# Designs tried in a protein design run: designed miniproteins, single chains, continued (3). Part 93

Each design is a single chain, and the fold is of that chain. pLDDT is the mean over its residues in the fold that is shown.

## One batch from the design tools (miniprotein)

Design m11225
Fold by ESMFold2-Fast:
Structure m11225 (fold): chain A 63 residues (1-63)
Amino acid sequence: MDRARELGIRLAKAIVTGDHEEAERLSVELSEANLSPEEGQIVRDIVEEGLADPEGFLRRYGG
């Protein structure tokens, strides 16, 4: 799986489920990953998708 997509999905799931520890850990990992502009956009798009429709997002990616 693409790294940016994987991290974005994991971060979005942590945020929408209220897993603050996982979200903080992944945010640090993302900031240290030195993502390209394209990878950063993928992460933002996935997080925005999760925040716009948390239930739909969890059905697609988390059960």
Scores: mean pLDDT 79

Design m11226
Fold by ESMFold2-Fast:
Structure m11226 (fold): chain A 124 residues (1-124)
Amino acid sequence: IEEKFDNQLKAEVAVAKEVLAKLPSSASQKEKIDAIRKALDELGVGGPIPDEEETEKWLELLKKRLPKEVVEAIEEIGKKLKASKRAIVEALRMALVYIEVTGEVPDKETLEYMVREAMEREKR
């Protein structure tokens, strides 16, 4: 799981880096997230979390790698929106990819957008 997580993160970061290099410097955090998500979906990179046990393990790995403030914000937003653990993990994955590529911490509105998008994608 940890090796699979690291390989997945590297693949997602590589795609995100290429996509963000093509965006104007004036692009909002939301526009950057949308561009990353679209590219990952089009290329089939990332993929769904297979099962509940793997979801728990990914959550723990994400909590260790993300800034505490980002984890706390996403968990609080997820609690208010009644997001599933899967949606929370998906939002945390996107936040980690974004931070690894940009060096920027997403603002609270962008973190809420990530949670809402993860919830909508879970329905598809």
Scores: mean pLDDT 80

Design m11227
Fold by ESMFold2-Fast:
Structure m11227 (fold): chain A 74 residues (1-74)
Amino acid sequence: APSEEERLLARLLELLARMSPEQTAELVADFRAVHAEGLAMLAAGAPEAEVRRQVIARVGEVLDRAEARVKAAE
């Protein structure tokens, strides 16, 4: 069975095939925010496992929003 990370990657690749350049730019901005949040958690001394869990959850939320935007544009 695919991991959560493999499942998120598959969703990302499927979305990228359907997205406009503008939608892709929004997705990149959202991922930069998730990356910054993860780095801030690590800098604050949060355990790596908790940071990983939170980042995976945030990536899922970002992909859900991107998918909704793509569907609304079609």
Scores: mean pLDDT 84

Design m11228
Fold by ESMFold2-Fast:
Structure m11228 (fold): chain A 105 residues (1-105)
Amino acid sequence: MKAVVITVAPGAEELAAELAIEAVRAGWEVILGADRSAEADLRKAAERVERETGRRITRVIVPDEDTVSASLALSAEAGIRKARELGADEIEVRHAGASKMPLLP
């Protein structure tokens, strides 16, 4: 089974939902991960994905960390662990951030 773990930053519910819908349509199992500060955003994203695709989305909430990067890393690790428990043999990680991503050169 192919799985994608999408980490959700506070305010990133729309981007997280779009990435998750795209992944579901491409045949991936989706796991949404967030810390407690982004739990409401994750819930809204998951509810939108479930409405649009009819697929139930796995949700993982982790404790808040001192930095956004630490929270994203912890959320990704927890999501990867959950994907493996569900029988995923391929796992991809994506980060849904509230900030405009700088275009890499």
Scores: mean pLDDT 79

Design m11229
Fold by ESMFold2-Fast:
Structure m11229 (fold): chain A 88 residues (1-88)
Amino acid sequence: SELEVLLEDAKLAIEQGEEAIAELAKKDAEAAEIAEIAVEAAKYLLKYLEEGNEEDKKKAEELFREAEERLRAARAERNPEAAAEVLA
């Protein structure tokens, strides 16, 4: 039951993140797209925790890395203020 509670809490956190991304998209579409990749990564990690499929874990790790790289580039070059709001 502890794992079930953890998974439900994680699902709620993902839903809250998706709502925050929708609001961010009104101000900065690039930052919102990067955040969407991070949420997709979290969804694959959640699948791994539920199903034990190592490919889902690898996919999550790849997507988190992509989001981190794109966020760093966006912060440096184009949208530093909007990117900082997502991390705060």
Scores: mean pLDDT 76

Design m11230
Fold by ESMFold2-Fast:
Structure m11230 (fold): chain A 68 residues (1-68)
Amino acid sequence: MDKKLLERNREIAAEIAEEAGLPELAKEVREAKTPEELGAAIRKAAVKTGKGDELSERLSEAANEILG
């Protein structure tokens, strides 16, 4: 994964967790060091926040912005 996309995905997932009132989950997302760890944290965020659709849409938007 491109480093810029990795960092953007991390921020999006952390923001969703923070907006849902789950700062501990946002911390787990921010501390994910590999693409695999981040992917697991994003999945956990989608499940725990119930905002999987919003998260998926924001991640797709970020990918289009960075990758074209």
Scores: mean pLDDT 78

Design m11231
Fold by ESMFold2-Fast:
Order: C-alpha cells, then structure tokens, then sequence
Structure m11231 (fold): chain A 63 residues (1-63)
C-alpha cells in the first residue's frame, strides 16, 4: 500500500522541491502533498486526505 506525506512550510517552493525529491527517491511509492502555511493547515489537509486515500498521511513540518 502506498504512503502519503503532507509537507508543511512557510516557503511553498521549498516544500515543492523537498516533495519532488522524496517522490523521486521513493520511486513514486510516497504521495507528497505540499502545503504553504501552519501545521494546523497541514493537519486539516491530512484529515481530508485520510478520507480520500483510506489511510492516514504523515506530516513533515519544514518551518
């Protein structure tokens, strides 16, 4: 089963860059979801994604 990772950062471009690197190194096994904002925004997205994916995403806070 695939894994999901929510990446939270104040710098969206950095979150995108880190997410792209993780996606490439995991050979696509980890779905990455970059978010600009607070940890609370990341948690809200993770809860929504859990409903859509059927499994709980992990959160990586880069702030």
Amino acid sequence: MKKALVIVDDDYERALKVGREILLKSNGEIKVFPVQGSLEEGKKLAERLEKELGYEPEILDLR
Scores: mean pLDDT 78

Design m11232
Fold by ESMFold2-Fast:
Structure m11232 (fold): chain A 89 residues (1-89)
Amino acid sequence: APSDEEKEKIAKSLGLSKEQLEKLMNIPDPEKRRTIQILLSAKVLVDEGRLEDVEEAIEHLRKEGRLETAELVEEVKEGKLTVDEIVEI
């Protein structure tokens, strides 16, 4: 398991509180955890103005057949999903 210091650094990099990160890590469905991690990473890219990187991520998800996740990333890009909404998916 990550140390408390590592958890704090990971949470900060994803725009999460430590409590939100711990909640995410305790989700029993690994596919749901992966989807949330992808969406949080996309939100960081959007907030940094890296829209081209978000578009590349959407195309990659479509090529992998992860169409529902790609649609959610598009909603993040459009500002339709907040961090709080993403962690509650």
Scores: mean pLDDT 79

Design m11233
Fold by ESMFold2-Fast:
Parts: sequence; structure tokens; C-alpha cells
Structure m11233 (fold): chain A 57 residues (1-57)
Amino acid sequence: MDTSLEGEGGDGRFLLEGDVTPELRALLQAMAESHRVVGERRVDGRLLVEMERVPLP
């Protein structure tokens, strides 16, 4: 399992990169509680997802 989550120096934007696994899907679902997917790309079996934190009202 090879998963990376990067999001630094920003305002809650994260780049998630890794193999498509149940763990990655669970992480994406958990992140969707507070983040919005703004970009998604699949490259040779690896998933690249850019997410942005959704401000709470």
C-alpha cells in the first residue's frame, strides 16, 4: 500500500496520491466530510486527487 497525502503552506488544499485501495477510498470518504474534490486524475493505476477544505458556516 503506497499512499501519500500532501498539503502544506496552503489554506487546506491537499494532494492525495496513491494506489487505488480500500484504504484510499475510505480516506477519500472521510475527507469528503470536510473537503471538496476539485481535481481528480488517474495515472497508470495510481489516483491523484486534489481536495479543498470546505469552510464551515
Scores: mean pLDDT 66

Design m11234
Fold by ESMFold2-Fast:
Order: structure tokens, then C-alpha cells, then sequence
Structure m11234 (fold): chain A 71 residues (1-71)
């Protein structure tokens, strides 16, 4: 579910000191809950890139999102 994706992303970003970004991403995902998995991944990737998140952290978040969508 979108709530499971939000929980996974928020947990990961909070664990990496990105609490403000975690809140912004959670709100964006909930506002776009009808979007496809690929569109949600693209949205989160774009937001993280705008906030200068390192590429390895971006890739880890995307991988976790895809794992939740596959479950």
C-alpha cells in the first residue's frame, strides 16, 4: 500500500538524518497515492536530487520502494 511505501521511505530517511525531507516526501506520496509505482519512484528520486541527497542513498530508497511495491 502507499502507507507501507511511505513508512519505508520515512524510516530510511530519518535513519540518515533527513527528517525534514522525510516529512515532505511523505506528504507528496500521500497527495499522489493514485500514481503508478514508477511515477512514485520518479517523484521521490526528483525530490531527493533537489535536496542534494547522495546518489547511493537515492538508489537505496528507490530499491526499498520497489521492494514494498513487489510485496
Amino acid sequence: SVDDVVAAVVQYLNAHGRAVLADVVARALRANRDASPDDMVSLVRSMMTQHNVPQDVVDAVVARMRQVFAS
Scores: mean pLDDT 83

Design m11235
Fold by ESMFold2-Fast:
Structure m11235 (fold): chain A 72 residues (1-72)
Amino acid sequence: SERAKIDAYLQKAIAGLDEQLAKETDPVVRKALQRMKALYEELLADPSLSPEEIRAKLRAEQAAIAEEIAAA
């Protein structure tokens, strides 16, 4: 199913974020990575979310992170 493919992607993305967090020293970048990881974990924990809802949440968070970085 499409949701199973999204879940597989999110699991790989979380693993990649953990590797990046282990090496990242910039506090602004670390905060953004931690925020993204928290969202991916939240999305994985909720089986009721549609693929469309997941994509909408991902887009909204990416926009919010970009705005926060631009303001820093």
Scores: mean pLDDT 83

Design m11236
Fold by ESMFold2-Fast:
Structure m11236 (fold): chain A 93 residues (1-93)
Amino acid sequence: SEFARRLEDLMRHDPERLRELALERAEELERKGLLELAEAIRRLVASGDPRLMAAALAAGESALKVLENPEYVEPKEVEERLIRELEELLAAA
């Protein structure tokens, strides 16, 4: 709920900060080998739509949190799932 409230606040009052945070998450994911997810995040950010940027940030945060417990989840599976979700959002926009 805290993260959802922060996303809403950033979308309404600071979309440039939202963009910066999403790109920062993409860079971190790229360093961890999730190159396709990082690229998908950058595409959503390039749209300029604050809702797509918020979705990109949320996906990045989700992937990084899952990667903290690598014994339970294959990184490629997480990347593929999140890319599908982001591509569906971009196509609908």
Scores: mean pLDDT 80

Design m11237
Fold by ESMFold2-Fast:
Structure m11237 (fold): chain A 92 residues (1-92)
Amino acid sequence: DATDKKIAEAKALIDQMEAMVSAGEPMEQIDKVASQASKVLLQIQIEIIMEMKNNPELADKSKAILSEVDALVLRMVALMKEARERERQLLE
């Protein structure tokens, strides 16, 4: 429940980053949203690792959530690379 809400929050922040990159927003603003997304993703990872340790019966579900978090991290990293390359082109 709390984890699902955090995953939804992280997805919303990463969707916001994608829109900002597409709109050519300044890197400073994209970095701010990326920092917020990173914080939420880190909180999910810590919470799930603790849940796995306390409830080994939930390991498969926890691994699925961590896999989804990994996919979101990769998406965020790709967007940051695209934003930096775009900024580099604008700076000549």
Scores: mean pLDDT 82

Design m11238
Fold by ESMFold2-Fast:
Structure m11238 (fold): chain A 90 residues (1-90)
Amino acid sequence: MSVEEARELARRRGEEMKKLTDEVLEKAKKEGKLKETLEEQIRLLEEEIRLLRERLAVETDPAERAALRVALETAEELLKKLKEELKKAE
């Protein structure tokens, strides 16, 4: 896989994950579990970011590094959004 192909695939996957997260939060809001769901999603995402950073620190393949950087950027953006939503839910 080329660097560009890996980056494009990672971006597409990130957009799908954002959409799925929005659907999960909307369902949780209807069920009265929004705060609990946000806290759990934030915890999981912080752990994912930690693992992505560790992988990026040791990865030498340019294509994999490009994909990891896109995944990390997407995860950090999503984490910021979830923390803002949690602040509103409190």
Scores: mean pLDDT 83

Design m11239
Fold by ESMFold2-Fast:
Structure m11239 (fold): chain A 84 residues (1-84)
Amino acid sequence: SEEMKKVAEELQKLIEKKTGIKFVGKPDGSPEDIAALIGIAEHLKDPPSVVINAANDYALKVLRGEISPEEVLKKAKELIKKYS
């Protein structure tokens, strides 16, 4: 959805601001893409292997139906608000 794309873009910008590293391209706005970005944002201070595992684990939870798209969107908005 358009709302999911905007939230994904804002979460990407937040990660870029905190890390100084730029993403190549725009997020697709899928629930699993947003979940992966949440995993990255929550583990920015951890080693790269932990960040990758967190991104994958959170995306897999969405794909397994353990977390709804609505819950992912809510959590992403909470992270953006907390760090804005």
Scores: mean pLDDT 80

Design m11240
Fold by ESMFold2-Fast:
Structure m11240 (fold): chain A 70 residues (1-70)
Amino acid sequence: SSALEIAERHLKEIMDLLKKDPTDVLGISKKIAEGSRESGVSVSDLMAALAEAQVKGLDAGIALLRERMA
């Protein structure tokens, strides 16, 4: 899989965790760190994409990942 595909998968999983339990700070932080390690995307870029996805939807978060990985 491409780094983008790995990052997209983790972004979706993190969003699902946030929607299910936004108070699971440790679980969410671990998932962000895992997504960063597997994709090579920085934690800050993955967090920015997550914030975009929460406000404007998943497609917007993915678009931000593509922009920052270019």
Scores: mean pLDDT 82

Design m11241
Fold by ESMFold2-Fast:
Structure m11241 (fold): chain A 85 residues (1-85)
Amino acid sequence: GMLKIKVTFRDANGNVLEELEIEVDTENVTQLIGAVLRVLGAILDLELQGKEISEAEIEVEGDTSNPWAQNAIEKIKKMAEEALK
């Protein structure tokens, strides 16, 4: 099935620092790994720029029946939570 993940990072003033829209085929484990790495890369990019992430909004739409998709979503959520200051 298809999965769409939208991640929005904001600063303490509510300004959007980064917005990601990721579409993956849940039968393609490489695409699920790619989605996790893309979110990690965005967090690292913001941290290297000295940006402080105060809020992360994660929206998930589509097929989550695959355990790999569920694990990828959970990992993205945890990485976003751990990035908050």
Scores: mean pLDDT 88

Design m11242
Fold by ESMFold2-Fast:
Structure m11242 (fold): chain A 76 residues (1-76)
Amino acid sequence: ALNRAAVARGIELLHSTDPETAGRGIEMLALTLGLDIPPVPGMSLRDLAERVLAQAEGRLTPEEVAALREAITRLP
């Protein structure tokens, strides 16, 4: 079963204005959702978060998807 509390926390971290905290949110979501997000030099936080959304969209609720999309628009 998907850990909804961990998904919610990861999304909350992505809403942070601190890039390091937002990056931790991406890592938490990838681990929680079992996604293979390779470390690619030069990839932006926004690109990484969009990759998470693309791979996990079918496993998230509409509310979780909306919150992720909102966070992504604020990432560098």
Scores: mean pLDDT 77

Design m11243
Fold by ESMFold2-Fast:
Structure m11243 (fold): chain A 89 residues (1-89)
Amino acid sequence: DEGRERFIESLAEVLGIPKETAREKVAKLEAEIAALSEEEKARLEAVLEKAGAAGGKREAILAAAREISELLPVLSLEDLEKIIDYQEK
């Protein structure tokens, strides 16, 4: 649970939400990931690889964020933009 607890803390800080709200989001995210088909999981992996290959280019990362939000609706585009902006600090 170390990785999960760290992720909850980071998500709460990045999104500016209470830790309990972040915990609910993480639980929902885990459920959404578990519900993905093999094709959707492959698409998510491809999107993450593409974002990593972008080397910090914000436009390419934002394009990937749209696809991630479609696959994992608990992460809104606004949430993903906040995460990207936080990583740029």
Scores: mean pLDDT 76

Design m11244
Fold by ESMFold2-Fast:
Structure m11244 (fold): chain A 65 residues (1-65)
Amino acid sequence: MLEDLTEEQKEAIIEELKKMIREKVKNYTGKELSDEVAEKTAREVLENKDDPFYKKLIDEALEKV
């Protein structure tokens, strides 16, 4: 479960979320999202894990790490 993850595992999930967010934004807008904005967004997703949209993104990231 998310709360049972080590700090390293949480960092890996944040990095995967950053990749997913950057890819989606690039495909949708054609623009490269900055690393700082991607990280801020990834942390926002992880912080609001009870949100259905964010939960889905977190679950996808967990499947990849």
Scores: mean pLDDT 75

Design m11245
Fold by ESMFold2-Fast:
Structure m11245 (fold): chain A 86 residues (1-86)
Amino acid sequence: ELEELVKKLLKKSGLEGEIKDLQEQSATVIIDGKELKVVKLGNELHVSGDPEYVEKIAKTFNVPAVLYTKDGKPRGHTIVPVSKLE
């Protein structure tokens, strides 16, 4: 289930966050007033949002992170295989 995967993702990354909006394939996570969006696509979790938290997650799972600018704000994106969570 997506909620369990998101909770494992946060716990393994040493992040404390609240799941604000949980859908079948997506969740919004609030960490210290910043948003992360998690989308499950097949066997992958796509994590987008605050670049500092995205980089921390990417480093935790040894996966690449892409940093970009959207609407004048820095953002990050990374992809974590579900297999790395269990």
Scores: mean pLDDT 84

Design m11246
Fold by ESMFold2-Fast:
Structure m11246 (fold): chain A 77 residues (1-77)
Amino acid sequence: NLEDAEAFARQLLEEHGAAALGQLVLDLLEGKPTKYDATHAAAALNVLVENGRQDFLEKFKAALVEKFGESVLNYLN
């Protein structure tokens, strides 16, 4: 559920900062063991953009599409 994933991402941003959201996306892209999926990565990027951090979307969007397909764009704002 994207809405629940975005609520989680907002909490993570509040507690650990933007770098923690970036690391969540990077770990997923690198295929590291994680409990998070493409919806969590999209939610993290949505929350980063919402907070003025478009640089993270610019950095990771193409790699997310490459790894998960164009359908991941349906989760991005």
Scores: mean pLDDT 82

Design m11247
Fold by ESMFold2-Fast:
Structure m11247 (fold): chain A 79 residues (1-79)
Amino acid sequence: MLSPEMEEAVERAKEILEEHGIHVPMEVLYDIARAAGDDFRLFFGLLTEYLREEFGIDLPVPEGATVEEMLEELERLLS
């Protein structure tokens, strides 16, 4: 079972990606989250690898001291 914080990060990441025309299936995001566990840096690392391989989008790993800062950086990188 995912932590509530990781579940929220998955939902927010999907929303940000969809706002930029990137449609990742929720099952894939949950699989990435399960692989990362409670490691949000690993979650965003695996997400950026998936985006590179599937969509050809070469993004650096979003950096931040908190998951909210990492989500804000993801939105900035896609804008």
Scores: mean pLDDT 84

Design m11248
Fold by ESMFold2-Fast:
Structure m11248 (fold): chain A 66 residues (1-66)
Amino acid sequence: AAEAAAKQAAAEAAAAHLEYDMKISVDGAELTIKASTDPEEAEKIRQQMERAKEIARARIAEILAA
C-alpha cells in the first residue's frame, strides 16, 4: 500500500514535469507559428510539435505503467 502510493506520487511528479517541459515547447512553437508568414515553415513546426507530443505521451504511459 505505502509502496504503491509512493510510486504513484513519483509517477505523477515525473508526468507533471514532462507536461511542463512539453507546454513550454508547445507555447514556443505556437508563438513561432503565429509570427510566421511562411505556411511551409508553420507546417514543419506543427509536425515537430505533434511528434514531441507523441514521445511525451509514450513516456508518461511508461512511467505510469511502472
Scores: mean pLDDT 68

Design m11249
Fold by ESMFold2-Fast:
Structure m11249 (fold): chain A 76 residues (1-76)
Amino acid sequence: KKEEEELEKAKEILDRYFRHLIEGAVLSVIARNKLKRGEITEEEVQKILERAQAHFDEANRLAPEADEALKKIFSK
């Protein structure tokens, strides 16, 4: 059962890592598309891009643990 706990932790780290990457990417795409359509100002897009960057920064912080987790999951 220790192996199940380790696998659950690995999945949790990967979920957090990819969730932050996806959220950052989605926010960036939405902000740029809305700016192109004239739905938001450059100031508003900058605020959304700052939120996207915070997600990317968190993903980068998790990257070493995510790499180890990925290797563990695919080595089963």
Scores: mean pLDDT 82

Design m11250
Fold by ESMFold2-Fast:
Parts: C-alpha cells; sequence; structure tokens
Structure m11250 (fold): chain A 87 residues (1-87)
C-alpha cells in the first residue's frame, strides 16, 4: 500500500508540475522557488535538464518541462521512501 500511495502522489506531483509549466511557462522559476527546504537536488536536476536540451530545436520547451516534472516526481519518490523507512 505504501509504495502505491507514494507512486500516486509522485504522479500527482508530475501532473501538477507539467500542467503549470505548460499552461504558465513563466511560472517555472516560481515553481522551483516554491520547493520546500531540502529540494536542492531537484533544483540542480532541473538546471542539468535545461543545459542538456539547450539548442534551437522545435519542441525544446516541451521536452524541458517534461524533464523537470519527471525530476521533481522522482525526487518526491526518493524523499517519501526515505521518510517511510525512518518510521
Amino acid sequence: AADAEIEARAEEVYRETLKKLIDNPESLKAALDALPQGWEAARKAAEDASRKINGPEAGKETRFKVDVAEALAEIYRVSARLGLERE
């Protein structure tokens, strides 16, 4: 049950982040700034994703948004599982 609950919330984080970035791309900085204390790894992952897709290619923004949303969801999964393991 716990893994299913963590995965459901991680998927929610992914959907919420992706929707915000697609509907309001100007909110990317605000979304990163709103991350709770200890999410420094997620911010770094988002920066690395941005560098990786740097180029003039069409659709680059959509790919960046997906990568950021995936990184944030994965960081949530890791953080939630660590919290669960500590009981």
Scores: mean pLDDT 58

Design m11251
Fold by ESMFold2-Fast:
Structure m11251 (fold): chain A 61 residues (1-61)
Amino acid sequence: AVAAAEAGAAAGRAGAATPLGAGSEKANQDHVRLARAGQTEEGERGGRGALAAGLASIGGP
């Protein structure tokens, strides 16, 4: 459970870490806007992917 929670947090932050560290101020604003749009879209797809991954995970250890 603890490891799963940490993995979930890491997966959620994987997309957020890169755009915030990138480029100059003007480029950063464009990247942040596009990254946020992409992250929102990935969040929606992540929801579907999480459902599919949940089904895959029922195979258990």
Scores: mean pLDDT 50

Design m11252
Fold by ESMFold2-Fast:
Structure m11252 (fold): chain A 99 residues (1-99)
Amino acid sequence: MEAVEKLKKAGEKAKSAMDDEGKKAVQRALDSSLRLVDALRKHPEFSHLADPFANESAETFELLAEMAKDPKKKDEATKLAEKLAEMLEGLAKELEKLL
């Protein structure tokens, strides 16, 4: 599976497992992950990191989806999604400045 398609599918799976607040956080994290992959692919020095990053991000969304399905971990899953969105938004902005 193409790394970007794998990432998009994992993000949608995480969104489907979460409440409205979690869905918004996952969408922000997914959008920022896609921006990071695109930025990495365009920079010759970092292009080799694009697919590994996309695959690792997809695995993170898969783990987040599993956490969200556990009633005991639902609140922690939403909090982690929010933190992930903030981190990825920050990284995307910084990387885009370098390119």
Scores: mean pLDDT 84

Design m11253
Fold by ESMFold2-Fast:
Structure m11253 (fold): chain A 59 residues (1-59)
Amino acid sequence: GAMAEAQRKARELAEGIKKLLESYGAEATVEQVDETRFEVRAVLDGKELTVVVDASLFL
């Protein structure tokens, strides 16, 4: 359904952001924090960055 596709796209975007941050030397993780939200948490040179991707953007 539309929600499942939106969640898939949000996860793919979050994984893309993880790879982009890793290309700059960051250590990054992706975690699904609720049904619609995926969190990318990265550390680069001791500095933290958090990006939240919401599946509602793809609905």
Scores: mean pLDDT 87

Design m11254
Fold by ESMFold2-Fast:
Structure m11254 (fold): chain A 65 residues (1-65)
Amino acid sequence: GPKEEKAREFKEKQDELLRQAVLAAARGDYATAQAYADQGRELAKEAAKELGLSLGELREMVSSL
């Protein structure tokens, strides 16, 4: 449904930010890695708030995709 579709979109964006964070850390750029990780956390919080879910409920929805 629409909530699952929105959760998938946020998962894809978060996963991309986390991939960039891992790549930055692999290059020794820990400041950039932390910035990407922080952006991912903020997107997850915003997605949960917009969907009326807790972060745990958002995680469960995303994990079922």
Scores: mean pLDDT 83

Design m11255
Fold by ESMFold2-Fast:
Structure m11255 (fold): chain A 72 residues (1-72)
Amino acid sequence: PPPPQLHVSVTTSSGVTYSLHFDSDAAGMAEAQVTLSRLLASDRPEDRAAAEQLLQGILEQKQRISEQLRAE
């Protein structure tokens, strides 16, 4: 079956919203990693904070999917 889709968003203290929509497969995760690495490499503290929050959201979504698969 196709991998489940992931959706993660975060709004910074400055009011900027970052949203990621991607498949949980290798290609989708690679696209998310490119976006996250660019934000983490930013010289702006708000971009790095947004990247850390997005990463946390991705991990939470993956854990939720993993728990569902374990129950099946």
Scores: mean pLDDT 72

Design m11256
Fold by ESMFold2-Fast:
Structure m11256 (fold): chain A 99 residues (1-99)
Amino acid sequence: SELLKKLFELAEQGNVEAILELLPEELREKLKELEELIKTDIVKAESLEVDLFLEFPDYRLQIFLFRKAVFKKYKIEHPVVDKYEEQFLENLLRAEKLK
């Protein structure tokens, strides 16, 4: 969709604020908390993101792109990113097999 193309472009730019404006209010509040946790406590950020994928299953790609935008905006490099991405992909694959 045109919305998804715009989200990819905004994520590449690190435009966190513009991504938030495109998403539902309830999700926006939780993503603002995720942004703060990415800056302060990556382990809690990982936990919150998993909860968000479960609560907002139709927005998993948007949540993932928001996280990418936050990392780009704040120039955050974290050694657990690769492990987190692997865990996320494994969880998605497991969810598909359980349906």
Scores: mean pLDDT 75

Design m11257
Fold by ESMFold2-Fast:
Structure m11257 (fold): chain A 75 residues (1-75)
Amino acid sequence: MKARATLKGNNAIVEVEGATDEQAFRLLKFALLLGVEEAVVRREGDTAIVVAKGATEEQLRELLEFAESLGAERA
């Protein structure tokens, strides 16, 4: 499982290759707990993509660290 996180404007995009639906949902819930304006999750094949709107660089870091706590390696 590999995680990549990018900040595009005010949107944090976290891509987790090989994530389960449970892991993707946990990451989505964590984004909402961080206080982002909106968060959505989508799947492209084996990759779960969480988009957190209104995110800061610190919140992006926390999201990536949370993905690592679920067993992801940084890409």
Scores: mean pLDDT 82

Design m11258
Fold by ESMFold2-Fast:
Structure m11258 (fold): chain A 72 residues (1-72)
Amino acid sequence: KAEELAEKVREEVEKLSEEEQKKAVEAVLAAADQLEKLGKTELAKKIKEVIEKEKDPAEAVAKAVELIVEAE
């Protein structure tokens, strides 16, 4: 389930240093840009909105992963 994967991702990101968490957020934003280039514009927009609104990097990455899995 997307929720179970998102929880696991949040737990893994929470174990990272603050700098590594920032890099994880940047990686998700880079993935959103790539999805936009592939024509998945609405999914990319939703991912970027989640990253903008969620200030906790672990939660932001987890929610973005949930969106990607749900879209598959």
Scores: mean pLDDT 81

Design m11259
Fold by ESMFold2-Fast:
Structure m11259 (fold): chain A 68 residues (1-68)
Amino acid sequence: KTLSQEEREARLKAAIATLRWLRDAGALPEAEADRLIAELERLYRDKASQEEVDAALRRVGELLERHA
């Protein structure tokens, strides 16, 4: 399903906030969380395509599943 740029930006912001919160709580490996946060921030800045955003959000889900 096609997302608007605003919807993609909102999803990236939510993912960044979640990763920062979990990293700061010690629930995620700091190095992996920081790397993924940096990638999400780059996608946000560069107004990335839906395909790139969806791929990055899948990696967020995978990281969360591995450390849940």
Scores: mean pLDDT 82

Design m11260
Fold by ESMFold2-Fast:
Structure m11260 (fold): chain A 68 residues (1-68)
Amino acid sequence: SDDELSEQLRKDPELLKQAEEQARQKAREGSRLHRESGGVLPPPEAAEQYGQAVRLGKLVHDAQDIGD
């Protein structure tokens, strides 16, 4: 579960840093795909990358025990 993954990241600073980098990479990839599409709305592939970035970002945030 996400709670178990956040707990794992909290106990492993190296994995936490990797998850943060991965979230940023996914966000950048989503932006790149959206830009290359030339459209106003992000294509499904870009939306998927953004979704993955949000999920990883939440796991990282929860692992860092940053409240609210």
Scores: mean pLDDT 79

